Designed miniproteins, single chains, continued (3). Designs and how they scored, part 113

Each design is a single chain, and the fold is of that chain. pLDDT is the mean over its residues in the fold that is shown.

## One batch from the design tools (miniprotein)

Design m11926
Fold by ESMFold2-Fast:
Structure m11926 (fold): chain A 73 residues (1-73)
Amino acid sequence: SEMNKKKLQLAIEYTTRSLTVVGDTFQAVVDEARARGWSSEQTREAFAARAPETQKELEEIKKEYEERLKEIE
């Protein structure tokens, strides 16, 4: 049961961290767009520009989750 609890906790942490990264990226772009009066086109371009960094952060979170999962199995 301890191992199952640890697996559940890791899954929750993985999901929470991933959602936080996505949410923070979205909020940062929206806030910048509002502050600068960006058009819809400029806002889409800003999201596209942030996508590689956001994907990298998500991949790092996934790798950490997978490594920690191996340790408890």
Scores: mean pLDDT 87

Design m11927
Fold by ESMFold2-Fast:
Structure m11927 (fold): chain A 73 residues (1-73)
Amino acid sequence: MEAAERVRRLKEPAFQQELLDRLRHAAAANPEMGLSEADLQHALDVAVRTSGIGLARSLEIAGLPDEAVREAL
């Protein structure tokens, strides 16, 4: 139930903005990773296209720690 609801919400602009704000906060808490706004926007685009399945993977590729990914999600 919760996973299906999350997949649905990923297609809503308001939820995308909330998720992006959470990702920005996580990146700011981990400045050593050197994540740019473009990296965060790319991660959000991947999450939307993969219905959230690729979000953790795209953030791992961007170098964000697993703990920061969990806090953002």
Scores: mean pLDDT 64

Design m11928
Fold by ESMFold2-Fast:
Structure m11928 (fold): chain A 55 residues (1-55)
Amino acid sequence: MVPEEVKQKIKDAARRLKEAGELTKETLDSLATVLARAFGVSKSDVKKILEEVLK
């Protein structure tokens, strides 16, 4: 599981991406890869956070 501090940073990044129209079903997997690398966490954990924000 992702640490709470890192999870909050990913959520904030995801909200900004959604607001900019960058976070969509089509871009979710690619963005999950990029954010997973940036924060040093698993892609699956990031993908779950992005799916939560996209709702």
Scores: mean pLDDT 79

Design m11929
Fold by ESMFold2-Fast:
Structure m11929 (fold): chain A 75 residues (1-75)
Amino acid sequence: KKKLEEFGEKFKEYQKRLEAEVEANGRELTDEEEQKLAEEVIEFMKEELKKLGINISVDEALKKVRQLILEEKKK
């Protein structure tokens, strides 16, 4: 439970940084740039999950993080 919450917080921080970088570019991303960013996000998530010792897929981790965010929003 606590490790997934830590992962969720790190992912949120990473998303905020990506958003700032996209805004700093001052233009719309191409399909190729969007694909590259998606791959970088997946790679970041794989590395963080390994560091935390979480033995689940990136897709499963994303589903669990989304569920936790929805539960917090419900409160």
Scores: mean pLDDT 66

Design m11930
Fold by ESMFold2-Fast:
Structure m11930 (fold): chain A 106 residues (1-106)
Amino acid sequence: MTVEELLRKLAELLEKIAEKTGDGSFRQFAELIRQAIDDGDLETAVRIALAALEYLVKNADKIPKEYLDEFIELADQLVEALKGRDPEAASRIQKLRDELKKKKES
C-alpha cells in the first residue's frame, strides 16, 4: 500500500473515531490530511498525520479498543512505507504507536 493510500485510511479511521467519541478534532485532522493529499503535498499530509497521532495517543482512554487496534496496525504499515522515504517521520510514528499500545494495555 502506498503512503497516500495509508494516509487516506488514517483519515477514514479518524472520522470514525470523531463520530464515536464526539470529538470533532479527529474529523478536523482527517479533513486536513485529505486536503494536503489532494493538493499533492504528501510531506504536509505526513506532518498533519503525526499531529493527529499525538492527539490520539493523548486521548486514547476515550477511544474504543477496536479502533486502537485498527490504528496500531495502520501505524505499523505507515512506519514500513515511510522508513525509506522519511525515516524521521517513521521513527516518530513508531514511538507514538508504542505509547498507544502501552495505554491500551493499562
Scores: mean pLDDT 84

Design m11931
Fold by ESMFold2-Fast:
Order: structure tokens, then sequence, then C-alpha cells
Structure m11931 (fold): chain A 75 residues (1-75)
């Protein structure tokens, strides 16, 4: 399954209270590229997790973000 633009928007809205503005902007860019390039959900989740980890987010925050993404894309 590939990420849709509607799913990307839902993910951004769901992550707003969890992430800093800079982390959220970085995730938005990853999601935008995933939609444009037709990346799989698994590739998108890996890219988001890697991006958040590089920005210094805790493993707990990274896991919460991944769980939110999975819930949105599997519905």
Amino acid sequence: KTLTEEEAKKIVEALKPLLSDEALKAVEEVLRKSVEEGKSVDETIEAVGRTLFRLGESSETVQKAIDIIREIVEE
C-alpha cells in the first residue's frame, strides 16, 4: 500500500501536539515525498522514524509517531 495525500494530511494533524515545529516540518517533507514518489507505507514509516531519531526525539516519541502513522494508514 502506498501513502495517499489525505493520509499524509491526517498524520501531520495527529502529530502536531506530539512533535516540535521543526520535527513536524521535517516529517511533512518526508510524507510529501512519499506521496509524490509512490513510496510504500513501510518505507514511509522507516523514513519518518529515522528523521525523528536524527532530530533527537526520544525512542518513546518516535514509537508513538509510528503507531499513529500505522493507525491512520491501516484504516
Scores: mean pLDDT 81

Design m11932
Fold by ESMFold2-Fast:
Structure m11932 (fold): chain A 91 residues (1-91)
Amino acid sequence: FLLVTERETSPTTTQTTIHLADTIDELVKKAKKQIDAAHAAGSRLEIRVSAPTAEQAKEAAKKIVAYAESLGWKVSVELSGNDVRIVLEPA
């Protein structure tokens, strides 16, 4: 599993964080930490999830989306094979 997160505080400032995870639960834990950090900072967050199967990527994305929505984020999800792109915007 691969987790990539990108933070954009302004149009000229971008931060990318890359995490490798062995399981869906580990990947979700790493994503939650990034969501918490971005939420505290009030910044837009883009998360990319890559898993061995499309089903596993979708499961991980579903859990990440549920957590983000519980914090009041506006969430957009795009699926592409084994990769999922999740965009979180402060609301």
Scores: mean pLDDT 76

Design m11933
Fold by ESMFold2-Fast:
Structure m11933 (fold): chain A 95 residues (1-95)
Amino acid sequence: MQFERDVLAALIEIGAAVTRIAADRETDPKNAEAYRKVAELLSKAAEAVRQGKFDEAIKYLDEAIKLLEENKDVPGAEQTLGLARNLKEQVEKLK
């Protein structure tokens, strides 16, 4: 189970990295800030997964999902939203 947690945490971190790249390419400052916040929340979720704090990880993923739903007009938001929802389901299976 530790290996599965480490793999899932790494996948969430990849999601955070991709989201930061999207933020850096965004020309609208409001959308860029929202995406940077999503990346921060994903990084916190990954750390919570590593520590076995699955409820805390789910909370961070829910906050990221909410921000993505509020910012659907950003290129890649729909894909990132799908990824975040899938990662949340995987975290729920580990608890």
Scores: mean pLDDT 80

Design m11934
Fold by ESMFold2-Fast:
Structure m11934 (fold): chain A 81 residues (1-81)
Amino acid sequence: SKEEKFKEKMIEQLKKAAEMFEKLGLHDQAAELRKIAEEIPSMSVEEIIEKMLEALKKYFGYSDEELEEERKRLLEEYEKM
């Protein structure tokens, strides 16, 4: 389904980010991103978007304006599936 395709894409993105963090020696942050990826199959699309935005704010220092732009990007990505 459209939702399943979106979930698979989000899991892939989180796993890639976790691998990058591991290469940088940020093992705890990598583990947290992998945990989020494991939880995605049980989440709604809205919950996934909110969880991704929270991770961007917490680990990547995104501003409120950057988070709103990313929210729109994720919604458009889902709508195009």
Scores: mean pLDDT 84

Design m11935
Fold by ESMFold2-Fast:
Structure m11935 (fold): chain A 73 residues (1-73)
Amino acid sequence: SMEEVERIKKKYNLSEEGAKKFYELGSQGNIVQLIVQNSDFSAGDLLERLSKDPSLLPQYLVEAGLLKEEDLK
């Protein structure tokens, strides 16, 4: 929904397109699992890192190739 996209945009400091992509990725299932499938990260390592700083989630999506650097603006 537009409200959820706007919420994601504000929470993670994303561009409009970045927030839309983030929302679509979340609708496919567990975002952590998507990062694990597209990177060398383990689920345990990601969960530990995100427990310390959840604002880093978009950065890990970029590292997994699921978002672009331009989506973080």
Scores: mean pLDDT 82

Design m11936
Fold by ESMFold2-Fast:
Structure m11936 (fold): chain A 81 residues (1-81)
Amino acid sequence: SYEDILKETERRFMGLYMEALAAARTEEERAAVNALAQETGKRIREIVEEAKKNNWSNEELRKRLEEELERFAAEVARLKA
């Protein structure tokens, strides 16, 4: 269901976020991780609203959210934290 996909996405996102914070060595790196997390959270909400508006399948929603988590992980990697 949509709810199950959202819960799994939230769980995985929190895991990535906490790991990124633990890896951050400076206050500046932590601030950058927090900024990326805020942006990613906003994008996830926008994706969910588009999915509801356009009646996406569970598979389409899952794929789009997975891509967003992958983007977050890639951006975190660029911080060299």
Scores: mean pLDDT 86

Design m11937
Fold by ESMFold2-Fast:
Parts: sequence; C-alpha cells; structure tokens
Structure m11937 (fold): chain A 93 residues (1-93)
Amino acid sequence: MEELREEILRIIDEARKRAHEAYQKGDVDAARNALSEAFSRILDLLREHGAPEELILGVRELQAEYQALFDDPNVSVEEAIDRAVEGLRELLE
C-alpha cells in the first residue's frame, strides 16, 4: 500500500497543478478534465492492486461530488479542485 499511496499522491499533485494552470489560462474544460482523468487513473490503480471495496466506493463518491461541485454556480472552480484534492488525501491517509 505505501508504494501505491505514493503513486496516487503524485497523480493527485500533478492533476491539481494541471487543473489550476488550465483554469488560469481560461480553459475551464481542461481544468475539469485534469481531475476527472486523475480519478479514473486512481480507480484503475486501486482495482489493479486489490484495494478494499470501501476505498474504491469512497473515491467513486468523491468523483461524483467533484462533478456536482464543478457544475455548481455558487462554487468556484478553484474551490471545487481544492475540495476534491482534500477529499482524496483524507481517503488515502
């Protein structure tokens, strides 16, 4: 789990950086897709390594929450990104 955790944390950090950079350039779709891509990669890694079903379900639930936050006009793109990143980190501790 420790090597898998490190790989997932790198994916999260890269996705956060890509999402913020895309948003700063005015590409909201690229910002959204950066984290959606990260969620897909994380889910694939968790399944490949036989992670507990509870953890997989938690990540899937966060992915749905992220999509809802991104579509909420009262939530900034930056806030949606930061909430998704924080949720993923909390699940992986």
Scores: mean pLDDT 81

Design m11938
Fold by ESMFold2-Fast:
Structure m11938 (fold): chain A 85 residues (1-85)
Amino acid sequence: SRLEQEVEEMKKAYEEYKKASDAARDAGIAQGGPVSGERAHLKAAEEVLEKAKADPTASPGVIRFLEDYVKGERERAEAAEAAAK
């Protein structure tokens, strides 16, 4: 069914997002501390979303799901950068 396919696609998108975001955050922290980590985390989230948007088989539900993640990561990165001033 469409629902089963969408759930499977969201699960795959979540696994890709989690792996990319965790690795990027750790690498960013090593390079320049917490602000660098949050910027790298946001960049990884944006890259996963852009890949999903470029995939013609991606469901609108998966794209909305990833857009919510990017929004949250952007807010966190902006807060970290503001706190570093």
Scores: mean pLDDT 78

Design m11939
Fold by ESMFold2-Fast:
Structure m11939 (fold): chain A 100 residues (1-100)
Amino acid sequence: MPLLSIKEALEFLAETYKRMLDALKSSDDPEEAIKKIEEIVEEAKKWIEENLDKETAEMAIDALDESYEKVKKLLEQGKIDEAIEYVEYQIKLLEDAIKR
């Protein structure tokens, strides 16, 4: 199969963060949100490992893990609104990168 373009990889990451945002907005409590986001992150890591080269996959997984840990920490503190704002900001950065 042809290698995925950088834009396709960035679009996948943007959609992953949008799925995380939906989980945050649709969850009744922080514990439910954490569980849903963990499942989304695990699915995303599997896709990254299967579709990206090793070096790019390692960078993408590290970035995703850092974002997940930050969101998890905010949710554990009951700061759902701050977690939403953080994820929305990450989506904006990825969409701005795709447009370039």
Scores: mean pLDDT 80

Design m11940
Fold by ESMFold2-Fast:
Order: sequence, then C-alpha cells, then structure tokens
Structure m11940 (fold): chain A 94 residues (1-94)
Amino acid sequence: MLKRIEELAEKHKDASPEEMNKILTEELMRIAIELLHELDGKRVPASTPTLARLARELFGTDEVHEGTPEQLEELRPTLEEMEKKAKEIYEKKL
C-alpha cells in the first residue's frame, strides 16, 4: 500500500499541495474499501495475515498481535470507522 502511494506522489510531484492531497486521499479511500471487502469475506486465520501486511505498510512495523477471533472482530468495526472518516475527508474537499 505505501509503495502505491509513493509512486502516485512521484507521478504527480509537480501538482499543487491541494491537488496532491486530493489524489492521495482518493487512493487511501480505495485501499480502505479494498481492505474492508477482504476482511468482510474472511474471518480469523485469513484476516490475520492481511492485518500484519497493513501494519507493516502503513506503520512501518513488522510487529502485529496475533488476533483471536474476538480481537479480529473488534478490529473490523475500527477499520469501518477509518473508511467512513476517509470518505468524509474526501467529500469535504470536493
């Protein structure tokens, strides 16, 4: 995910800060939607590798708690709220 954002930023290096922010927000929103789709279709064991990949790419850390089924279900609503916030930010700038 982070590399996709970096490539997009390099491609639009000459864009204004406002244009760059809009482009990056759109990409982040798309990534959030893709993630929520993946999590909605997969439970415990399949969701854990996805969360580990996200933590590495978004936060630059390789350390992720191994989630129990209960913990992974708790994380899903948080990811839904993050997607809602991304949409709100995107729409406010339009």
Scores: mean pLDDT 55

Design m11941
Fold by ESMFold2-Fast:
Structure m11941 (fold): chain A 81 residues (1-81)
Amino acid sequence: GSAPKRVREAAEELFRRLAALEPSDRAGAERVLREFAARNPDLSAEERRYVIETTMAGLRALPLPEEALAYLEELMRRYLG
């Protein structure tokens, strides 16, 4: 989709922050997502879906355990869905 540059940059920043964490760092992941939600309160439902889908696509390209990916997707749904 043709997401605005601001939304694409937000998704890239979220990906970088989550990718920098240890796969088992659930507290760190939750903090990153709380901070992201606080910094981006005005995202539309479509923009939030774009951020979730784009960030998860990036994370799935990394050698992460399936349990870590499932947890991150659940957190994104909780804070951004």
Scores: mean pLDDT 85

Design m11942
Fold by ESMFold2-Fast:
Structure m11942 (fold): chain A 78 residues (1-78)
Amino acid sequence: SDEEEAKKLLSKGLKAFKEGKLEEAAKLFEEAIEKAKNSSDSLKAAILYGLAEVYKAMGKEEEAKEYEEKAKELLKKA
């Protein structure tokens, strides 16, 4: 299912992030959020927080803040 694929991509993205592979982690999290579009707000928020952490590590503070705010808004709607 798309949700299972999203969770798999989230797991791979987190591993890439731990390994310092920031561009690969960002790509995996972007793929995860696309697969998660019809999934729970909690899963979408987790992926968006992952993107925020990657962009912070890359020095992209404004992009990171945008992903954090998107995640927070999803949790308010749930």
Scores: mean pLDDT 85

Design m11943
Fold by ESMFold2-Fast:
Structure m11943 (fold): chain A 104 residues (1-104)
Amino acid sequence: SLVSADEFAKHYGIEIESEEERELLERLIKLIGEPDPNNPNLNRLSGLESLYDESRLAGLSREETVERLTEYMIELLGAESEEEKEILRRLATKYVEQRDKLIG
């Protein structure tokens, strides 16, 4: 049920640029790749896809969509350091850019 960081990156056209980025992506995949029936705040892997789709359908800009995905990932992971937040913002940016290329 878990997707590896490399499989996730390949599927969404994201390049993993650091060890820290890989570790955060692995933590993110673990949280969203397996639904926890006792925790309604945990989302499936498709949760990020749904948030992107909903943001675009609502008419949000690319920058606003990136911000929403970044905030979602920060909250989901409990990221508090500026370094972790920067990595998540970079991942969200790459994800949105790649999806925009497929639907633009």
Scores: mean pLDDT 71

Design m11944
Fold by ESMFold2-Fast:
Structure m11944 (fold): chain A 69 residues (1-69)
Amino acid sequence: SSFQQRLDELHARLERVLGRATPELREEVLRRVMEIHGLYRKGQLTEEQMLERLQALIDEAERRVRELE
């Protein structure tokens, strides 16, 4: 699939997990998302590397939310 389609799918998953997260976890995850986007904007990550890092972060956040429930 295209980069934009995969990014949109990851953002949809991110929004769902943030809705279930504590305020503290939400702040941490959003900070880490902004860091990944910042590295991509500076040309330090490829599109594929950005998607991989976002996927790993979202997978971690989803796991951490399940551990709190």
Scores: mean pLDDT 88

Design m11945
Fold by ESMFold2-Fast:
Structure m11945 (fold): chain A 77 residues (1-77)
Amino acid sequence: SSAMEELKKKLEEALEKAREALRRRDYLGLHVALGQAALIKLMLENGKTLEEKEEFVSSISEEEFQATVEELRKQIE
């Protein structure tokens, strides 16, 4: 669907921003970009759209979110 395609595009953009931030040693930018990527990845895995983002954010456990951030960080190293 177009909604899933848009989310996949945003995930790739967030991961590229994370890679750029890591190269520049911009650790704030890295954390922000990884957080955005983790949210988008979890939305894709749970079949959520951008319209459902705000409600979905409050339903994610801190454990699951942090595990996803750590997994994505390993992918960009």
Scores: mean pLDDT 87

Design m11946
Fold by ESMFold2-Fast:
Structure m11946 (fold): chain A 84 residues (1-84)
Amino acid sequence: SLTDELEQTVAEAVRAAIAGNEEAAEKHLQRFGDLLLKRGYTPEEAERRVRALRLAMEAIRAFQKGDYEKADELFAEANRAAGG
């Protein structure tokens, strides 16, 4: 299903971010946006959700660097971007 593909793509993006593979992470972010459009999201809604995932990935990387304060700020911004 498209939901399963979205979940798998999010998991792959996060895994790439954890591994420090920026090229793979960006590829999975692009696929995530494409899948949202295919599911009937508007371009604005898709861009908002892609931004939320990008912020969450940056938060994970900040956390890995030991920058917990920045990680918390980025996760909060990701949650706001996702619409609560």
Scores: mean pLDDT 85

Design m11947
Fold by ESMFold2-Fast:
Structure m11947 (fold): chain A 65 residues (1-65)
Amino acid sequence: SEIAETLRRAILSGVLRPGTQLPTETQLAQARGVSLETARKALETLKEEGLIEEREDPPGIFVVA
């Protein structure tokens, strides 16, 4: 996925620092001009790779610290 690859590069290069909050699925879909399904799959791929995690306090998706 282009979105997953873009975010992966940003995380691994340090542009997106550990602990940074990522956009929601809806925000990411709007910003990139893709479907919610495409944005969700990109974020799921990054979670499977251990690069991002969901937190409940505060709620959101974050780069793994």
Scores: mean pLDDT 81

Design m11948
Fold by ESMFold2-Fast:
Structure m11948 (fold): chain A 103 residues (1-103)
Amino acid sequence: SVKEKLRQLVESFAATVYSLAKALEAGLITREQAITAIEVAAGMIIARMRREAPDHPVLDEVIREIEETTRRVVELLKNGEDVEKIRKEVDEGKERILEIIDS
């Protein structure tokens, strides 16, 4: 279903953010690289949602919440916050987005 596809895209985005935060903590990438990759991932997921679910009633609300979650995660990264805080922020954002999709 369209809702299931949107849920899968949200879960994929959250997993990507978490993996990038862990890579940064492990010293495998720079903070600038992590921020850029997260912003690119958000843009790609939004583009896929618009392509695959253009007529979904809450699509613009879902996209706005993805953008808001991305901004908060980027701010945590800029402030040098740990992976656990980033995980909590993205998990809370994911739950809010999933609630919007299911409304």
Scores: mean pLDDT 87

Design m11949
Fold by ESMFold2-Fast:
Structure m11949 (fold): chain A 77 residues (1-77)
Amino acid sequence: PPPPSREELEAALQAQLEADLAEIEATYADDPALKALLTRLLRASAALLLEHPEAPGAALTERQLARAAELLAEAAA
């Protein structure tokens, strides 16, 4: 199948962002400062990818979010 359109990438990015924010809220309910920082980082990453639709966008966003989640798990350990 063809690669997703810009509109589809934006919709997928928004859905992924919402899912990740919900997971952060569930995991870091007792650390509002870290939660706020991670939310800011996720939003900044999403905004940067929307500015560069020509990059390998969705895969790169998923990698950045996965890295943030890994750092979060490391901080929680």
Scores: mean pLDDT 65

Design m11950
Fold by ESMFold2-Fast:
Structure m11950 (fold): chain A 91 residues (1-91)
Amino acid sequence: MNEEEMLKLMEEGKGEEVLELLKKAGLISEEEAEEMRKAGLSGKEILEYVEARAVIEAAAKTPEEELTEEQKELLEKAKEILKEVEERIRE
């Protein structure tokens, strides 16, 4: 059993599986899925990106004064994740 080969297969399998599930759920578009695939995102990174987008969209619809300290921390984390993924997609 080749450790590197196993990690690559799991990463590739999980990435494609996560993209298909998110597309079926309507959480990402086909265009977004293709960009994430080209960027070589792992299943974990794809899930973190979609969660980050959801947090940012929810915060944009909520007055800043109504956000808890925990929600503000999540928003900052979400902005970081979004920037990192966008940078990888651009390259």
Scores: mean pLDDT 71

Design m11951
Fold by ESMFold2-Fast:
Structure m11951 (fold): chain A 63 residues (1-63)
Amino acid sequence: SDEALKAAFANFDKDGDGTLSRAELRAFLRLMGQEPSDAELDEYLATHNDFAGFKELVAATLA
């Protein structure tokens, strides 16, 4: 649900600026059981640092 995803995004968006930092994205992926490299984080941040991108990332991780 969008409400649950918004709550999760807000929890990781510590700055409240509507975007995820590298550290916030890494923390999220580690909670999903992943250990991303810096290069993988750079790729994700290029397309998945806002709420819409976060939704896509969650869908891709759970698929």
Scores: mean pLDDT 72

Design m11952
Fold by ESMFold2-Fast:
Structure m11952 (fold): chain A 65 residues (1-65)
Amino acid sequence: MMSPIIEEFQSMTDFLLNDDRVSVEGAESALKEWLADIRTYHPEDVKEVEELRKKAMEELRKKAE
């Protein structure tokens, strides 16, 4: 099962994907900040969080196109 940290990150990405006011640049910045915190405090979860970030950014770019 996903860790609580991964679940929280996924929830955040889902929220950003559904907010029509969020720019791709703004979302990228927010997700990078969260990933930096996870790298510092939960390095074991970084790989899965980075994959979720990539998927979220792809989805945001598709919406912007």
Scores: mean pLDDT 74

Design m11953
Fold by ESMFold2-Fast:
Parts: structure tokens; sequence; C-alpha cells
Structure m11953 (fold): chain A 65 residues (1-65)
């Protein structure tokens, strides 16, 4: 659990660094990362970072708004 939390928080930081607004919530045992950006290109980059994290931690889920 602790390692999953660290991975989710690190992913949020990385997404914020590329210019998106990211937040993390806990939903049904999964870490849900909400990504908000007016840039479709930034959203795509954020989703790609999240997919890489999901390969190690399937409980990390991403929702781009």
Amino acid sequence: MKELEKAANELVKKINEIGAKASVGLAMGNYLILVESDSEEVKKKAVELAKEAQKKYPQIMVLAI
C-alpha cells in the first residue's frame, strides 16, 4: 500500500511539472488521478506517464478531464 501511495504521488508531481493540474483520490481501493488541462497534447503526455505507472501498479487509474 505505502509503495502504491508513493508511486501515485510521484506521478501527480510529474504530471504537474508538464503543465497539467493533477490531483489524487482514493476510489474503491484504487488511486484515481484526475488530470485537468486545456492542452490536448499535455493530456496525452500525462496519460502516457500514467500508463507507464499502471504497468507496475495496476491500481493506479487515470481520468483526463
Scores: mean pLDDT 79

Design m11954
Fold by ESMFold2-Fast:
Structure m11954 (fold): chain A 57 residues (1-57)
Amino acid sequence: EVNYYEPYTDFIASRTIKQLEKETGKKIIFHNTGNTISGAMPSEETIELAKAGKDIK
C-alpha cells in the first residue's frame, strides 16, 4: 500500500486515487491535508513513487 498526502477535497481525491491504483496496481491510502480543489492528474513522479511502494508526501 501507498500513503498519499494532498490537500484535495474527497471528490477530487477519489479520481486521482482511482487513477493511481489503476496505473500502479497498489492500494492507495489517502490523507487529506487541507481543502484545496485540484483537477490535476497524478504526475509522472507521483506514479513512479507509487510503483516503488514509496509514500507520496
Scores: mean pLDDT 65

Design m11955
Fold by ESMFold2-Fast:
Structure m11955 (fold): chain A 69 residues (1-69)
Amino acid sequence: SAEVEERVRRLLEEYPEAEPFRDDILSLPEEKALELLERLERAFREGDRREILEIETELGIERIVRAVG
């Protein structure tokens, strides 16, 4: 998705610390990737460390679920 790729590029240019989320965003269906991008863009812009940790935790759970079934 061109929109997802462009928004990931912009997020990482502004917040290089968001790099660990790139593979998760790009592996999602477009709708879910855009939703995740909106959450990350807001959380990094606002310096919301709790939201960033919550997103990281949610993605960690999704990765485990995907690996086992």
Scores: mean pLDDT 82

Design m11956
Fold by ESMFold2-Fast:
Structure m11956 (fold): chain A 88 residues (1-88)
Amino acid sequence: EVDRLIEAIENGDLELLREIAKNSSSGTISSLAQAIIAYLEGKITPEEFLKAAIHEVRALGDAAPRVIEALRKSAPEAAELLEKALAE
């Protein structure tokens, strides 16, 4: 469920994100959770995160703005790059 992903992102909850990545029935949600984990762990740059996450965020459709706002709380630089890319 997207609401659970949003909660995990807002709180920077790496353990909840890992649970979502493992147990989500949505490949889109699972892949996005994995990209967010890598970014929050400092394993990838904001630009690398954008490349990893942009297709998954686009696939969320109407939920995409909610995910971006959640990221703005825990990962503001990554959120800004996603927002700018989606507006283009």
Scores: mean pLDDT 82

Design m11957
Fold by ESMFold2-Fast:
Structure m11957 (fold): chain A 92 residues (1-92)
Amino acid sequence: SDQQRQQQIQDNGQGNVDSTQISSQSSMDNIRQNISNPDQVDSYRQQFDDSSTDNSQDSQNNGDIDSARQVQDIRNQSTTDMTNIINNSRNS
């Protein structure tokens, strides 16, 4: 039904936001633990970028622009935070 479909879209969108937040935290922790290995750092950044892009696109494709925007905001903040972690390690 339309009501069930709308609920599924909302639940899916919240799942995309939550998954992106968890992935961001996990990726930053992995970057910190592997900071001396540039290839692993780049791999964790790419894995986060790929998964969060998929989450944003999935919500956008479902017409859930609010969840897609929330995922994009998390991506933008996470990219800044990851870059700062990497730059701080290089300036030590």
Scores: mean pLDDT 88

Design m11958
Fold by ESMFold2-Fast:
Parts: structure tokens; C-alpha cells; sequence
Structure m11958 (fold): chain A 90 residues (1-90)
């Protein structure tokens, strides 16, 4: 999970951990940006939306812009929590 990957990053050195956290956050933002792009098309492909939802692993992810923004915010928060938990374990 994103939390577990961020936790592992938190256990690393500060420089390596910060770089890995930034990479995880960038990957997450890119994923949700792709999802929003598909959803904003005039004829969203249902198969593409289903593929993106499956990749997210979140059954509560909504196929609305507001729902995607909320899901992205929650996922970024999980990365933050995981990273901070890893730092505390260090």
C-alpha cells in the first residue's frame, strides 16, 4: 500500500526518505491527474474508468471530480502518515 511504501521510506536516511516520499506523492498525483483527464472527456470510456478504479484498489472511489479530489487528498494523507510513522520508528 502507499502507507507501507511511505513507512519504508521513513525508515531510510532523511535524504533518501524525503526523495522517495516526493516520488510516491508525484506518482500518486500523476495517477489521479490521468483519472481526471479520462473523466473530463466528453465520452468517458467506462472500461478505462474501471481499469483506473481497479488500480486504485479503493472501492469507495467516486467517478466524480469531487470524489477523485477527496480520494487523492486521502491517499496523500496516508503517504504522510506512513512516512511520519517510519520516521518515528527510526
Amino acid sequence: SAYEEAYAAGLRSEEEGEAKRAELEAELRAFFAEWREVLNSSNPDPARLAELAARAGDPLALSTLEGLEAAEARALEEIRKGYEAGLAER
Scores: mean pLDDT 75

Design m11959
Fold by ESMFold2-Fast:
Structure m11959 (fold): chain A 60 residues (1-60)
Amino acid sequence: SDELKNEIALKRGIKSLLKTGLELMEESNVPQSQIDADKAAIKAFEEEIKRLEEELKAAE
């Protein structure tokens, strides 16, 4: 559905912003624990996007 496609697009956009933030953190004097937390957040978004993509595929 168009709603699922729009949700996937939005979440992909948010993931891209988080990934950019992670790259900046890795270039900065940031504790590894904070870098690991950001990586976990990106992974969670990737899993949510995958779930939505599977729902979209099943609906079509």
Scores: mean pLDDT 81

Design m11960
Fold by ESMFold2-Fast:
Structure m11960 (fold): chain A 76 residues (1-76)
Amino acid sequence: STLTAEQIREIGRLAAARVPEHREEIERLTAAVEAGDAEALEALVKEMGERLSDEERKRVVGAVQEAGREVVAAAA
């Protein structure tokens, strides 16, 4: 199923809480996903790939995946 705007926002909120040092990046990604803006999302992923280390990217991705599982579980 396609995620609702509310679920996308909640995933962003929970992910930012897990990695508060990357809150700004997570908020930008959340906004792009909520808007369905593929061009903005691609630009943000590229910028993060240039600015963040492999370890930092892994932490951000892990936080988003964990938050996604939590939101899906709560919706069931």
Scores: mean pLDDT 80

